# Designed miniproteins, single chains, continued (2), part 112

Each design is a single chain, and the fold is of that chain. pLDDT is the mean over its residues in the fold that is shown.

## One batch from the design tools (miniprotein)

Design m7892
Fold by ESMFold2-Fast:
Order: C-alpha cells, then structure tokens, then sequence
Structure m7892 (fold): chain A 91 residues (1-91)
C-alpha cells in the first residue's frame, strides 16, 4: 500500500516537474525500483535494458517532449544508457 502510494507520487512528480507522459514516468519509476531492490545483478541489468528500450519506443512513437529535452536529445540519452547497461552486462 505505502509502496504503491510512493510509486504514484513519483510518477506525479515526474509528470509535473520533468513533463514526462504517464507511461514514460511509470517506466522511470520501475527502473529506479530495480536499482533499489536488485534480486540478481544480471536480471536487474536485463530488466533495466528492457525498460529503457520501451522508453525509447514510446519517445519515437509519441514524439515525447520533456521539460528541457527535445525528443532527439532524449533518444540520445536513452541510447547511451542502453549501451552502458549492455557493456555492464558483458562483465
């Protein structure tokens, strides 16, 4: 219950402060939750990569604008994160 309320609060903050659409804000919160409670390092990295790839698809499909970042800039950030996580997974 408290965890669901925390998640909803974080989604609301990301929507209001960063201008993220709800679907994108939800994915960001999922990534943050994985970082807080990793069951297994490999599984956490694989799930994080999947979530960033979902975010990239949403940005491409919905032409997502955030406060301070264009869709093109956001895609570059997401690509960099995916590449870094894939490199980490190889180790």
Amino acid sequence: KEEEERRQRMIDILEKTAGLPKELAELVVEILDLARHPENRKETLEKSIELYEKMKKLVEEQNVETRGLTPEQLLKVLDSMIEALKKELEE
Scores: mean pLDDT 73

Design m7893
Fold by ESMFold2-Fast:
Structure m7893 (fold): chain A 86 residues (1-86)
Amino acid sequence: GKRVEEALEAAKEAAELAEKGAETGKYSLEELIGYTIRAIGSAIDAELAARREGLSDEKIEEVLKKGMEYAKKANEALKIGAKRLE
């Protein structure tokens, strides 16, 4: 329910901040790493919340897929930011 949605929203927000930071060049590599860790952690929190709420295996899989998409987006932004520092 709400806990899963809140955790997925946190993962999404962290991923969007990482992407914006990489695009604008306004964030350090350390800040981009921080947002990436937050996106991954929030994605994990969403899965744990789904399991704790007793959601079906199918619904847990959907939460995992969404969380992994946000984590991947943040990690891709981090890779772009790191490459620009080469």
Scores: mean pLDDT 84

Design m7894
Fold by ESMFold2-Fast:
Structure m7894 (fold): chain A 70 residues (1-70)
Amino acid sequence: SPEHEKLMLEMTEGVFLMYLSTLYNDKTLSVEEVRRRMQQELARIAQQTNDPALVERLQHEMQRFLERFE
């Protein structure tokens, strides 16, 4: 159903954002390592979801996190 599909997409986005937040707040990781791990997780999700619109939204979210580094 459309409601079920929407819920599944929202869950995927939520989990991804939680992971990005976890990496961003890990002060033991370099900016380069955070970027690398974020890109790896995005690639993994892209392989699983087969939804280019979702992947584009997640890529935008990743870029917003990366822009916050000094």
Scores: mean pLDDT 80

Design m7895
Fold by ESMFold2-Fast:
Structure m7895 (fold): chain A 61 residues (1-61)
Amino acid sequence: SELDKLLAALKELADSMLAAGTPRELVLHAVLQLARQEAAILGLSEEQLAALEKELTDHVA
């Protein structure tokens, strides 16, 4: 699904930023901002966006 592809891409970005030494709070801020922007473009529901944000928060934590 588009949601699964977006989640995978954002997790990959988060992993790359963490590997580069970016602080966790900046990584989380960046991927959540991108998630919100892409969710709006893709027309994701509020529930889908909330699930995406939770998965990214859990992944970075």
Scores: mean pLDDT 87

Design m7896
Fold by ESMFold2-Fast:
Structure m7896 (fold): chain A 70 residues (1-70)
Amino acid sequence: DALKEEIERLEEEIKRLSAEGGRLSLEMHKAFTEGPLLSQKEREDLAARISEINKRISELLAKRRELKQA
């Protein structure tokens, strides 16, 4: 079933991205609470990566919802 396989691929990608986003968010949080402090460039790079991951997850969740409605 192509639909089931596509949903499974989306769920695997969401899981992978969620794990990556969580790791980066933890790194950002620890840098502000425990040190050492990140540079401005490092903070911007991490924030951009987290933002991109969150955007991608939202897109995949929307696609998964559409496929499950089909």
Scores: mean pLDDT 79

Design m7897
Fold by ESMFold2-Fast:
Structure m7897 (fold): chain A 85 residues (1-85)
Amino acid sequence: SMELKNLKLSIDPATGKIVGTAESTGAEGDFPSFVVLEPNGADGKPELVLYSQIGERANRFYTEVVSEADGFKDGMTGTLTLIKP
């Protein structure tokens, strides 16, 4: 199981994209992650994509929300998919 912690989102003025930082919690501990909001994810819903690196491995995590109006926040437990390298 994974959980988002310390989620901080802002608009990148250079690109207009929503980016940020968070901590990812999992079986290997808590890791800082770079976060990007993808407004059109794989299923047509907004997704937070978390990029974290454990040692020399990079992991990607996707979260799903019911709607953008529900927002993305700390403690979120939506559908979370780990993409293995």
Scores: mean pLDDT 55

Design m7898
Fold by ESMFold2-Fast:
Structure m7898 (fold): chain A 74 residues (1-74)
Amino acid sequence: EREKRREEAIEKLKKNFDELYKKSTPEQKAEIDRKIQSLKSLEDIFKAMEEAKKNNDKLLFYRFTLLAIEESKK
C-alpha cells in the first residue's frame, strides 16, 4: 500500500515534469542540463531541489526530485 502510493506519486511527478518540459524554451532545457551536470552528490541534488522550490521553479524542482529518486534507487 505505501509502495503503491509512492509509485503513484512518482508517476504523477513525471507527468507534471513532462507537461512543463513540453512548454519549455530551448534555453530553459539547456539550463536544466547545465544544472544537472553541476550536481555531484545526493546532497547537491537536495540543495538544488530546495533552491528550485524556494524560487517557485516547478520545472527544476520536479526534475531534481526525479533525479534524487533515480539516484536513491541505484
Scores: mean pLDDT 77

Design m7899
Fold by ESMFold2-Fast:
Structure m7899 (fold): chain A 94 residues (1-94)
Amino acid sequence: MPSKEELVEEFLRRAEEVLRAEPGLSEETKEAAIRAMRAAAEAALRRGLSVEEVLDLMQQAIAHTLLEHRVPQEVIDRVMARLNEVAAEVLARA
């Protein structure tokens, strides 16, 4: 069985791939979203939160960063839909 840390790292890696592949995001926005996601994961893991809670906070950090960078809603919706699919696949292995 994968550990909580392994599942979070898998989501982080796959979420980075989604963000880097999105043509609607600037490189600055991609790097900001990745940094926010990593910070949220580290903080949530330090607090002893569940995998589901950690992945939720990582997704929230990405969404907030995209909103702050004034990314169009259609791009945010597309990115968040892909991240929700990745989260569901990771959680199915928990």
Scores: mean pLDDT 89

Design m7900
Fold by ESMFold2-Fast:
Structure m7900 (fold): chain A 64 residues (1-64)
Amino acid sequence: KVPEEELNEEVAIAFAEMIYGIGKAEGDLKGSAEMLRSFADRYKDKYPKAAEHARKLAEELEKQ
């Protein structure tokens, strides 16, 4: 069973994935990449795994 603190990081990861999916669906690759980088910078200390995931998603959008 996952503790509530870890569930908060899982929710943050899911939120980053949602931003990525919306960006691809709407074609706003630059705006979504900027949002993901801001998310990663904001949460790097509190949710380091979510921040790293968001950074990787931003880089993937920027390569397209």
Scores: mean pLDDT 78

Design m7901
Fold by ESMFold2-Fast:
Structure m7901 (fold): chain A 61 residues (1-61)
Amino acid sequence: MSVAEIREEIARLMATLDEESRAIVERALANFEAQAPSLSEEEQRLAAMILLQEVKELLAA
């Protein structure tokens, strides 16, 4: 998946999260976006994939 595709999937899943979990993901996304300009494409994809996995774990709980 591209970084854009991962971001789209995170946004889709965030719509199904409760308020508290969504706030956690929003904070993590804000941190990722702040760091993204200093990251390589591979580093951005890895960070986005880790975020996606964390969102999936929150949904599984």
Scores: mean pLDDT 80

Design m7902
Fold by ESMFold2-Fast:
Structure m7902 (fold): chain A 98 residues (1-98)
Amino acid sequence: KAEELARRGYERALKAKTEEEAAAAVFEEVTRAVRELSLEELEELRRLLEEYAKKSSEDVSKALRLAAKTLRSGLEMLPEVSEAVREVSEAVKRVVDR
């Protein structure tokens, strides 16, 4: 699944006439992936996008790397968001108990 989405994003980026079109195409496939793939498969997608970027022209490489960086940032933020929710819940409990 991750391989198919990475390949499709790469192929669509190659057909794009502008860097903006290439980025839009790759981000559309990433948005689909976020809804369909597990966290492990999303990490595999990020890795594949980076591999495709290494062998691509500059414009296509920029689009793929931006998408991979966005996925990485999203995956890294999930633990922090969970921790923030836990801290808020504990603070509310502390106020209600006093």
Scores: mean pLDDT 70

Design m7903
Fold by ESMFold2-Fast:
Structure m7903 (fold): chain A 60 residues (1-60)
Amino acid sequence: SDAARVREAVALLLTVRDDPSLAPAVFEAMGLDEALRERVIAELERVDPALAAVLRAHLA
């Protein structure tokens, strides 16, 4: 279930890859706990490192 939630979160974030400025708002709207947030960003880094960097900057 957590693996499925991570997969779905990454898929949703990828729908805004053409406008990465929307990614932080989408990510916050998901209401994920800290452990799932870390896992989503790690998986996103494997697929779209530029989009993952936008989220890392938002969390800093």
Scores: mean pLDDT 83

Design m7904
Fold by ESMFold2-Fast:
Structure m7904 (fold): chain A 95 residues (1-95)
Amino acid sequence: MEAKKLLEEGKELREQVKYEEALKKYEEALKLARENGDKKLEAEALTNIGKVYLDEMKFEEAIEYYEKALEIDPDNEEAKRNLEQAKWFIEKLIK
């Protein structure tokens, strides 16, 4: 699937710390997943967008995307783990 390829390209860009380019790839994957009704890929794209925000230490934005991913796919283990991690960082930084 084209959407799955875009997720792979986004992951490579994120590993290279090219966050703006990674977000564009993930947003394209999200759009295609939505157009095709692929809820699992939609949740994966949202989770990967959240990871970019987490890497940038934008914890509130990361939480928002992980919560959106879990609304679509409640069984997404990666979104669950990353959500708990982001919440822990917010709690530790803000008290």
Scores: mean pLDDT 85

Design m7905
Fold by ESMFold2-Fast:
Structure m7905 (fold): chain A 93 residues (1-93)
Amino acid sequence: MELTPEQARAAVEAIRPILKRMAERGEVTPEEYRQMREAARKVPGVTDEQADALVETAMTAIGLALRGEPLPRTGHPADDLIAEEVERIVKEL
């Protein structure tokens, strides 16, 4: 997923409240998956495909963090920002 650093930051910020809610509950609903995708799509320049990929990355990161597994850093801004945000949320649970 080729998002600019600004788009990645804005998209992660947009989905953060939904990610936190899911992590606190320990489960994911189809409705919240849709809400995250819609929130990411509202960021200027983010395509539907990019929003979907971002949400899939966030879902994978939550699953890993809730199992106590390390989140890899890829060097891509969106992936690394998601990893940092998910680690922060799960640490505060």
Scores: mean pLDDT 78

Design m7906
Fold by ESMFold2-Fast:
Structure m7906 (fold): chain A 65 residues (1-65)
Amino acid sequence: MSKLVGLAILAVGEAIEAGEEIEARIEGETLVLTSSLKTEKEREVVRRIEEHGRELGIRVEVRER
C-alpha cells in the first residue's frame, strides 16, 4: 500500500476542511501540491502536508498557481 497515495488523500481532506482549493497530484515518487498560496489557511495546510511528508520520507513539491 502506497504511503504516497495516503498522503495525497490526507492533503485533499485537509484542504476541504480548511475550505481552500489545493490540488494534489502524484508525479512519479513525488506529491505535488498546487495552491494559490493566497491565504494563511492555504499556507498552513501546505506546510502541514510537507511536514507529514518529511516524517514519512515522501517528497512533497509545492507549486504556486
Scores: mean pLDDT 79

Design m7907
Fold by ESMFold2-Fast:
Formats: C-alpha cells, sequence, structure tokens
Structure m7907 (fold): chain A 79 residues (1-79)
C-alpha cells in the first residue's frame, strides 16, 4: 500500500538523518547537529503518524514512540 511505502521511505530517511546527526556531533559541528536534530524530530512525528494509520499493534507503536523520544533526548544532551 501507499502508506507502507511511505513508512519504509521514512525509515530510510530516519537512518540517513541519524547518521548525519552523529557525524555532526562527532565533528563538533553544533550548528549542523541542531539543524539535523530539528529535521529528525519532524521526521519522527511524520513516521509515528503514518505508523498509527497502518495495521500495527498499538503497543508496538507506543514502544516505538518511547524509544524515539529517548533517542531525541539523548541527542539533545550531546549537543
Amino acid sequence: SALEEKFRELLARLQELTQKLLEAIKNGDKDAAKEYLEQLKKLIEELLKVAEQLDIDPSNIEQLKKDLEETIKYFEEQI
């Protein structure tokens, strides 16, 4: 379905942005890291919205949300 394709595309973008964010943090580029973190937050919001529209167990969506929120908090503390 179009939603499943969208979800897979968003997951691929999540992986790419996470890698760019980690590289920016490693290089001490705080401005780039802040920009990538903002993009990551927006992407995560869209990913969770699409996940809720799919036939995915609600408990798995809730766990994914918690894991992603914890990941964001971790990166905010590194910047």
Scores: mean pLDDT 84

Design m7908
Fold by ESMFold2-Fast:
Structure m7908 (fold): chain A 70 residues (1-70)
Amino acid sequence: SMEEKRKLEELERKVRELEEEADSLTPEELAEKMQELRLEAIKAYEEGFEKVAEEAIKKLEEIQEEVDKK
């Protein structure tokens, strides 16, 4: 649906913004922003946008994996 596409694009934009600023954030700030995006993904899932939630979780897992390697 158009709503699903819009939500996916909005979430992808937020993830990209986080990736771009990750190196300039403190570990605490990064954790807070990642948690905010996780809550957004959970909300999308609860609203029936499972695909949006899955894409968000996948991208957040990739960011977390990169952080854990440091």
Scores: mean pLDDT 76

Design m7909
Fold by ESMFold2-Fast:
Structure m7909 (fold): chain A 70 residues (1-70)
Amino acid sequence: MISEIVEARRRGAPEEEIVKKISENLGVALVTARALLEAEVSQSTLSKIRKNPEDEKIKKLLRELVLKQL
């Protein structure tokens, strides 16, 4: 659940734990999850990714975020 990610951030959980929760809740690779955390994407954006992971616009956004981390 997105709420698990929010609660972990609020508690000051380790970055590795937050990245893992993003990966598990959104079904994305750890590299992509880390890129999302570093970009500080909104809760609404995370919800859109979770709802429509097969959407071409979402896939493009995820690719661009990962490339910015390289």
Scores: mean pLDDT 73

Design m7910
Fold by ESMFold2-Fast:
Structure m7910 (fold): chain A 100 residues (1-100)
Amino acid sequence: SLLDRLLRMLAELLGVSVSELRNAPVIAQSSDSKKRVEVTSLKAGIIMYLESELVFKRYGLPAEPAKSLEEMSDLAVRGLIRYLGELFGLSEERVEELLG
């Protein structure tokens, strides 16, 4: 799934396993650096991003946002992959590979 591709990308970027990322606790902390974002703070940042009305409007999602990564639509996951690709400085080729 696109969610599995997102989790694999995040695991690769953070140097952790997919299972560690899935089981990491969420904390309400922000990172001041793209490449220094910790698993827990990145997971919190993703959830905060998903709760943004601007994100849901941008990707044509319903007004009631998904409360977890598992509830995300393909459109939301694709948008998040592109956003994180830009944030972490991934090449356009790598982003398109992750999108399939």
Scores: mean pLDDT 55

Design m7911
Fold by ESMFold2-Fast:
Structure m7911 (fold): chain A 111 residues (1-111)
Amino acid sequence: SAIDYAIKYLEEELKAPDAAKGIREAKKLYEELDKEEAEEKINKLIAEKIPTNPLYALGLALGKIIIEEKISVEELEKSIKRAKEHNDSSTIDKQNPLEQAIALILNINSK
């Protein structure tokens, strides 16, 4: 699945375990709760975690996007490639939340 691919990419290739934990938590919440309750809980956790663990918050956001938009592995791979090409760019297209979330993870993890 795209979510399992994202977790493996973040843990093994990017070495961003906090972002991977965020995706795992989003996956768990969507499995255990109704969609509306999962969305509300994830949004609250993102807001709470941004100042102390931004990678975890971005992992939560990325997991939410993958699940809600039913992102395929192919779409995720293409978005990772585009995000890498724009990693140092402040002009990242904010209309693509998947690409933006990945680009922010790459930027924070590299510093």
Scores: mean pLDDT 81

Design m7912
Fold by ESMFold2-Fast:
Structure m7912 (fold): chain A 60 residues (1-60)
Amino acid sequence: SLVEEIKKIPLLKDVPDETIERAIELYDKTGEVSEDEVGPYATAIAAAIEALTGKPIKVK
């Protein structure tokens, strides 16, 4: 799953699965990830999703 691939990244391994799933949900609906929704991991999670999917993502 995409969550498991993201959690292979050392900086993100301890981030709750629910936080990563929320970021993926926001990306699927808006193409963006927000620090207001997923906290200080927004940029790192967005970069991971972009690297794994090849689609551009914005961070708010």
Scores: mean pLDDT 77

Design m7913
Fold by ESMFold2-Fast:
Structure m7913 (fold): chain A 88 residues (1-88)
Amino acid sequence: SEELQEEVEELAERTREAIAAAPEEVLAEARALFDRALALAEQGRLVEAARAAAEAYLLLMEATGDEEAVKRMREVAEKAIAYVEEEA
């Protein structure tokens, strides 16, 4: 879906913004979760990969202190996970 692709692209853009604003320790933890997500995706474990990526995104957003961004990112992450689960 075009709409879902746009939401995923927004999630990626906000992730880049959060990385720029996050403390180094939070960035390191998020990177470990992204590395896990990539490894899971390479194994074809797309649902688990999506969950790990979503956890990393939420961790980064929480570190920025923007509660509304956290809420919005949680909604986008849940939609992305649901999409992967339905398509898998």
Scores: mean pLDDT 69

Design m7914
Fold by ESMFold2-Fast:
Structure m7914 (fold): chain A 91 residues (1-91)
Amino acid sequence: SSEVKLTSQGTTATMEYVGDLENEKGIVIRLEFEDGTRVSRFFPASEKIVFQETAAAGTKVTGSAYGYRTPPGSKLAEEQLLGTATITTVA
């Protein structure tokens, strides 16, 4: 997706959300590692949406960004997958 960017710099994986936040309260970034380990963080719409984690060299990392918004008249936030990408870390 053009709104989601996943990159590696050595053993560091970086996921950025670069899309516009018109109706979203924020974005959740989830990083899933080849060993099944998962880490996630919520980023309010007021913050830069960048999530970095380190892994061993040669580790496959899948990143996913989810938009969270509350539609007018609703009391519940909706979750929508905005994009996903996969990268392998390097030495």
Scores: mean pLDDT 76

Design m7915
Fold by ESMFold2-Fast:
Structure m7915 (fold): chain A 82 residues (1-82)
Amino acid sequence: KVYVDGKLIGEFNIELEEVDGKLIVYFLGPDILKARKKGLKEGTKVTVEIDGKKYEAIVGDSLSRSIEEGVKLLEEAVKKVF
């Protein structure tokens, strides 16, 4: 679950990463577009609730991260064939 200024925005599939002492939230798959439609842009401060615990985090560039992961998967698929 994701909150902005104490308001519940929605439920999303996410990944949390710690970068330079900050928690960064990445949205996964179709939820990348869902989050953008709700105004959750890169750099937005959010509160994420996981298993009843709340974490303060900043929205990361989920689309660029997803593209990089996709390119890496394609490269590994090509290596497996050749």
Scores: mean pLDDT 67

Design m7916
Fold by ESMFold2-Fast:
Formats: structure tokens, C-alpha cells, sequence
Structure m7916 (fold): chain A 86 residues (1-86)
């Protein structure tokens, strides 16, 4: 049985949506391109040893390469991480 209550899971999902939006707005404000983000994510993936973090980075890279926005990609990764806690 997971330590997470339904309320905690819903709050985590709401925070994931908020963080995804804030991240997308920050990247747009700073003028950071999708190509620059992808390059940095690939470099981080090459140095990452944690299996969960690697899976999250691989998912994020794939979603961005498929043409999803930063907000959409970050949200899907956040929701995927929350599902791992079930």
C-alpha cells in the first residue's frame, strides 16, 4: 500500500500542472529555444545514473522531439512521475 493519499496525489498533479506552466513561461521569457533545451537535456541524460531520472529525461526529450510544447511535455513527465508513486 502506498503512503500517498488521494488528496496528496491530486495536489501533486495540480503542482505538476503549475510547475509545467511556470517552466514554459520562464523558458519563453529567457528566450531559450527548444533546440537549446533538447541539447541540455541530452547532456544531462548522458551524465545521469539514477534510473527514474533517466526515464523522465528520455520521456521529456521524446515528447519535445515529437513537437509537444514545453508546458505539455513537462506536464506529461510530471504526471508520469506521480504515476510511479502508485
Amino acid sequence: MTEWTEEMIEKAKEEARRLAKELAETLEKEGISKEEVLARLREELAQESNPQARAALELLIRLLEEGKSFEEAALEVGLWIIEQLK
Scores: mean pLDDT 76

Design m7917
Fold by ESMFold2-Fast:
Structure m7917 (fold): chain A 96 residues (1-96)
Amino acid sequence: ILEAISLLNLGRIYLNQGKLDEAEKYFSQALEIAKEVGDKTVQFLSLVGLAKVYLKKGNEEKAKNYLSQAVEIGKKINYTKAYKYLRDIPDHLIPL
């Protein structure tokens, strides 16, 4: 069993390589573990990762759904640093 942070990093690496299915797999696994242990920061980052995956797949509706979940969590933790991870996402899809 990999740590949630390690899975998050793998998702990010595969996303940067354009390996969208692998990125989705690792971000989804990181999200589930983060929910289980209550790590809101990893939940936020995993949801942003999933949103970026679906945006690259051309599914804006699903990307927007993940972004809405990420923004809600981001408001509860540290949104000032969190929005830094949203820079690669079109502003019109970010529900601020």
Scores: mean pLDDT 77

Design m7918
Fold by ESMFold2-Fast:
Structure m7918 (fold): chain A 90 residues (1-90)
Amino acid sequence: MEEAIERLVRIMRYLYDVDPEAARKVAETLKETLDPDKAGEVVREQLGERGQALADAIRSILEGHKENRKEIADAVQAEVDRYLAEREAA
């Protein structure tokens, strides 16, 4: 579970650096639905070919941790919120 959270946090940080709008939509989708297919569609829509690899990674992580999807999403959101707060303070 910790490894899954770390991988998703890295993906989200990358998305916020490359496309903050896409990152926000992905985070909201994961929070609201916990549906890896819907999250993957948002990533592909915003990032195209780069989005495919990220969508596959998100799907793989969530499918591997079905019982912990909400816990993973909440932990990822908390880490992303911390990252954004640090970035705004800089």
Scores: mean pLDDT 72

Design m7919
Fold by ESMFold2-Fast:
Structure m7919 (fold): chain A 55 residues (1-55)
Amino acid sequence: NAADLLKLANSIGDELVDYVLENGVPSKEQLIEFLQEKGFSKKQAEELADLLLDL
């Protein structure tokens, strides 16, 4: 994907850490919603959420 997507992924890293510290490990639905609010499409948010939750 484009370098801009990698920059977006890096920028949400700190915010994702804050989210997890505040709310614990999010559900897939919560993580998809969070990622869409950060500018990811629904499809991208679903794929990224699956990858992050499988770690």
Scores: mean pLDDT 70

Design m7920
Fold by ESMFold2-Fast:
Structure m7920 (fold): chain A 81 residues (1-81)
Amino acid sequence: SELERTIRELLEIHRRLQAGELSEEEAKERVMELLVRRGIMSRQEFEDLLEGKLPEEVRERLLAFFAELVSLRTGRPPPPR
């Protein structure tokens, strides 16, 4: 699925960042491009996220996505609320 592929690419970005192969700024740019390319959010919405200005519906979608990412990475379900 596109979600699993996106998660795999996010994990690779994270792994490279931890290995020192990417700077924090390069990692942010790659994450933004990935999310935009996959239709999860726009560039403007990503910038609004960093500034805490996202609409509630977009914030909820992102939180659900990151909760799913954490669940798949750690093998544990995210908290329900």
Scores: mean pLDDT 69

Design m7921
Fold by ESMFold2-Fast:
Structure m7921 (fold): chain A 72 residues (1-72)
Amino acid sequence: SPLELATLSGAELRELFPDAPPSFVEDFMRLRMELAVRHLEAAVKKALGEEVDWEALRAEEAARLEAHLARY
């Protein structure tokens, strides 16, 4: 899934996309960090008793990953 790509290390990304420019890996790592922050925010909201739309969050993450891949 698109979210599984976000869990890969920089070394794993380079092995999967050996012909990709360095900017692809750097931008992907930045996107991965942004997605991690979004998940952390959602986890904090849940811990505070706030409702979290996990389906909407996953849809946003998938859309961001798809937009990144479409750029390259």
Scores: mean pLDDT 73

Design m7922
Fold by ESMFold2-Fast:
Structure m7922 (fold): chain A 76 residues (1-76)
Amino acid sequence: PPLSTLSVEELIALGEEHKRKGEELFAQGKYEEAAEQFAKAGQYYRQALLLDPNNERARELGEEAERKAVLALSKI
C-alpha cells in the first residue's frame, strides 16, 4: 500500500524487516544489496518520523540504518 496509508507502527515494522534483510545480505558479503535494503529501511523510518516528528525510536532506527548503509558501501 502507499506509505501515506500506513501507521507509524507499520512503517517501523517494515523498516525492521528491510534492516534484517540488509543484515543477512551483509553477512553473505552482498554489500551492494545490503546497502539497498538498509536504504529502504531508512526510507520507512523517515516516513514514520514525518508522521510523528517526536518519535525517538524512529529517529534512532533511521540513523542506525543510514550508518549501516554507509558501512556496507565502504566494503565495496
Scores: mean pLDDT 85

Design m7923
Fold by ESMFold2-Fast:
Structure m7923 (fold): chain A 74 residues (1-74)
Amino acid sequence: KLDELVKQLQEKLREEVLEIIKQPVIDEKKLLAYLSAAVFLKDEETYKLVLDTLNKIKLSPEIKEHIETLEKSL
């Protein structure tokens, strides 16, 4: 069950993700933090958006392993 506060946090997270992906240099660490936040908030829509963005950039093996661990937690 989502309350009003969780919905506001999901909206804020989505706005920040959309702003990050518009930047010429994408911060991979920030994207990972947003991915973790989306999992914590159970925001599947924002999670998919962040995951799609990460797939478009060159990921280090460590980041790929971290994503795999998060997917198993869902």
Scores: mean pLDDT 73

Design m7924
Fold by ESMFold2-Fast:
Structure m7924 (fold): chain A 69 residues (1-69)
Amino acid sequence: MDPEEQAKKLVEAYKTDPEFKRLLINGTPEEIAAYLKEKFGVTPEGVRLFGKELGLPDEYIDELVAALE
């Protein structure tokens, strides 16, 4: 999947899925990465674009990407 399209879908999921929103607020980077891999089959590039679209700190985005691998 195109990273930009993936990021857009993740932003929409954040807005519409209470479980995903709760996990982003209360979960660890490892828990979030596991959820993203299981439900969306994310790429590191898609997660980086998603984090930037949400205005997440670059350090937090780096932790999420590291947790994917």
Scores: mean pLDDT 78

Design m7925
Fold by ESMFold2-Fast:
Structure m7925 (fold): chain A 83 residues (1-83)
Amino acid sequence: MLPSAEELIDRLIELYKRYQKALEENAPQSEIDKIAEELARVAMEVMFRGDAELVRERAREEKDPDLSTFLASLGEAAELIQK
C-alpha cells in the first residue's frame, strides 16, 4: 500500500539525518552506501508520487540549510515530473 505523502517525507528526512550522522561519525563505507541507496529510493518515490507542495513547505520549516536545500530541490523536481 502506498504510504501517505506525510509519511514519505518523514521517512525521507529521517534517512537524510541518518546519512548525515553516518558521515559525521565516520561510519564504514558499506553502511554509508546502504543508507544512501535507501535515501535515493525514497527520494524517487517522493519525486514520482509525493506531494510537491508539502515537500516545499517542509523545506521552508527545516532549520538545517543542507536538508532544506535538498527538500526544495526534490519538491521542484516532483512538480516538473508529475506535471
Scores: mean pLDDT 81

Design m7926
Fold by ESMFold2-Fast:
Structure m7926 (fold): chain A 103 residues (1-103)
Amino acid sequence: FSEEELAAVEEILREADRDGDGRLSAEELVHWLRLLGERLGVAVSDDELKAAVEMFRMADTNGDGVVSADEFIALARSLAPDASRPVSVLEIFAQLAQGLREN
């Protein structure tokens, strides 16, 4: 992620996290992703939203239905195909949605 994308992710995540505890539910994640797409000027597809929910389930190792912003960002980075190249959160979700369709 670029510094600007990380800053946008952190700002929008705080907007979606109404409790202000730095954690979000799957519904808050979907809302946050839509806000991120709007800010970056890109359309977010239903398949990308499904990929985001799947990624959320992978980050939710405790099964409590919430994840921290740091845990979610760390998982997104680990799924990047080339860690040396800056990638957008939406690009990662698009790749995950592609994988889900192929299975």
Scores: mean pLDDT 63

Design m7927
Fold by ESMFold2-Fast:
Structure m7927 (fold): chain A 65 residues (1-65)
Amino acid sequence: SENEKLWKEFVKLVNEASRAISENNLDAGREKIEKLRELKEKMKDPEHQKTAERVIEIFEKMLAK
């Protein structure tokens, strides 16, 4: 389904963001977080949107410290 495709793309991007942050590529990490927010806006499943927002918040807090 479309929801499954969007969620798969989100998970791949989460892995990319996590890698960038762990490698101290902060600019790349910020770009990936922006793309995560774009994918969240396309999501139609409320539970997926809620989980996506939580993940994005965690990454943003990691980059703020």
Scores: mean pLDDT 83

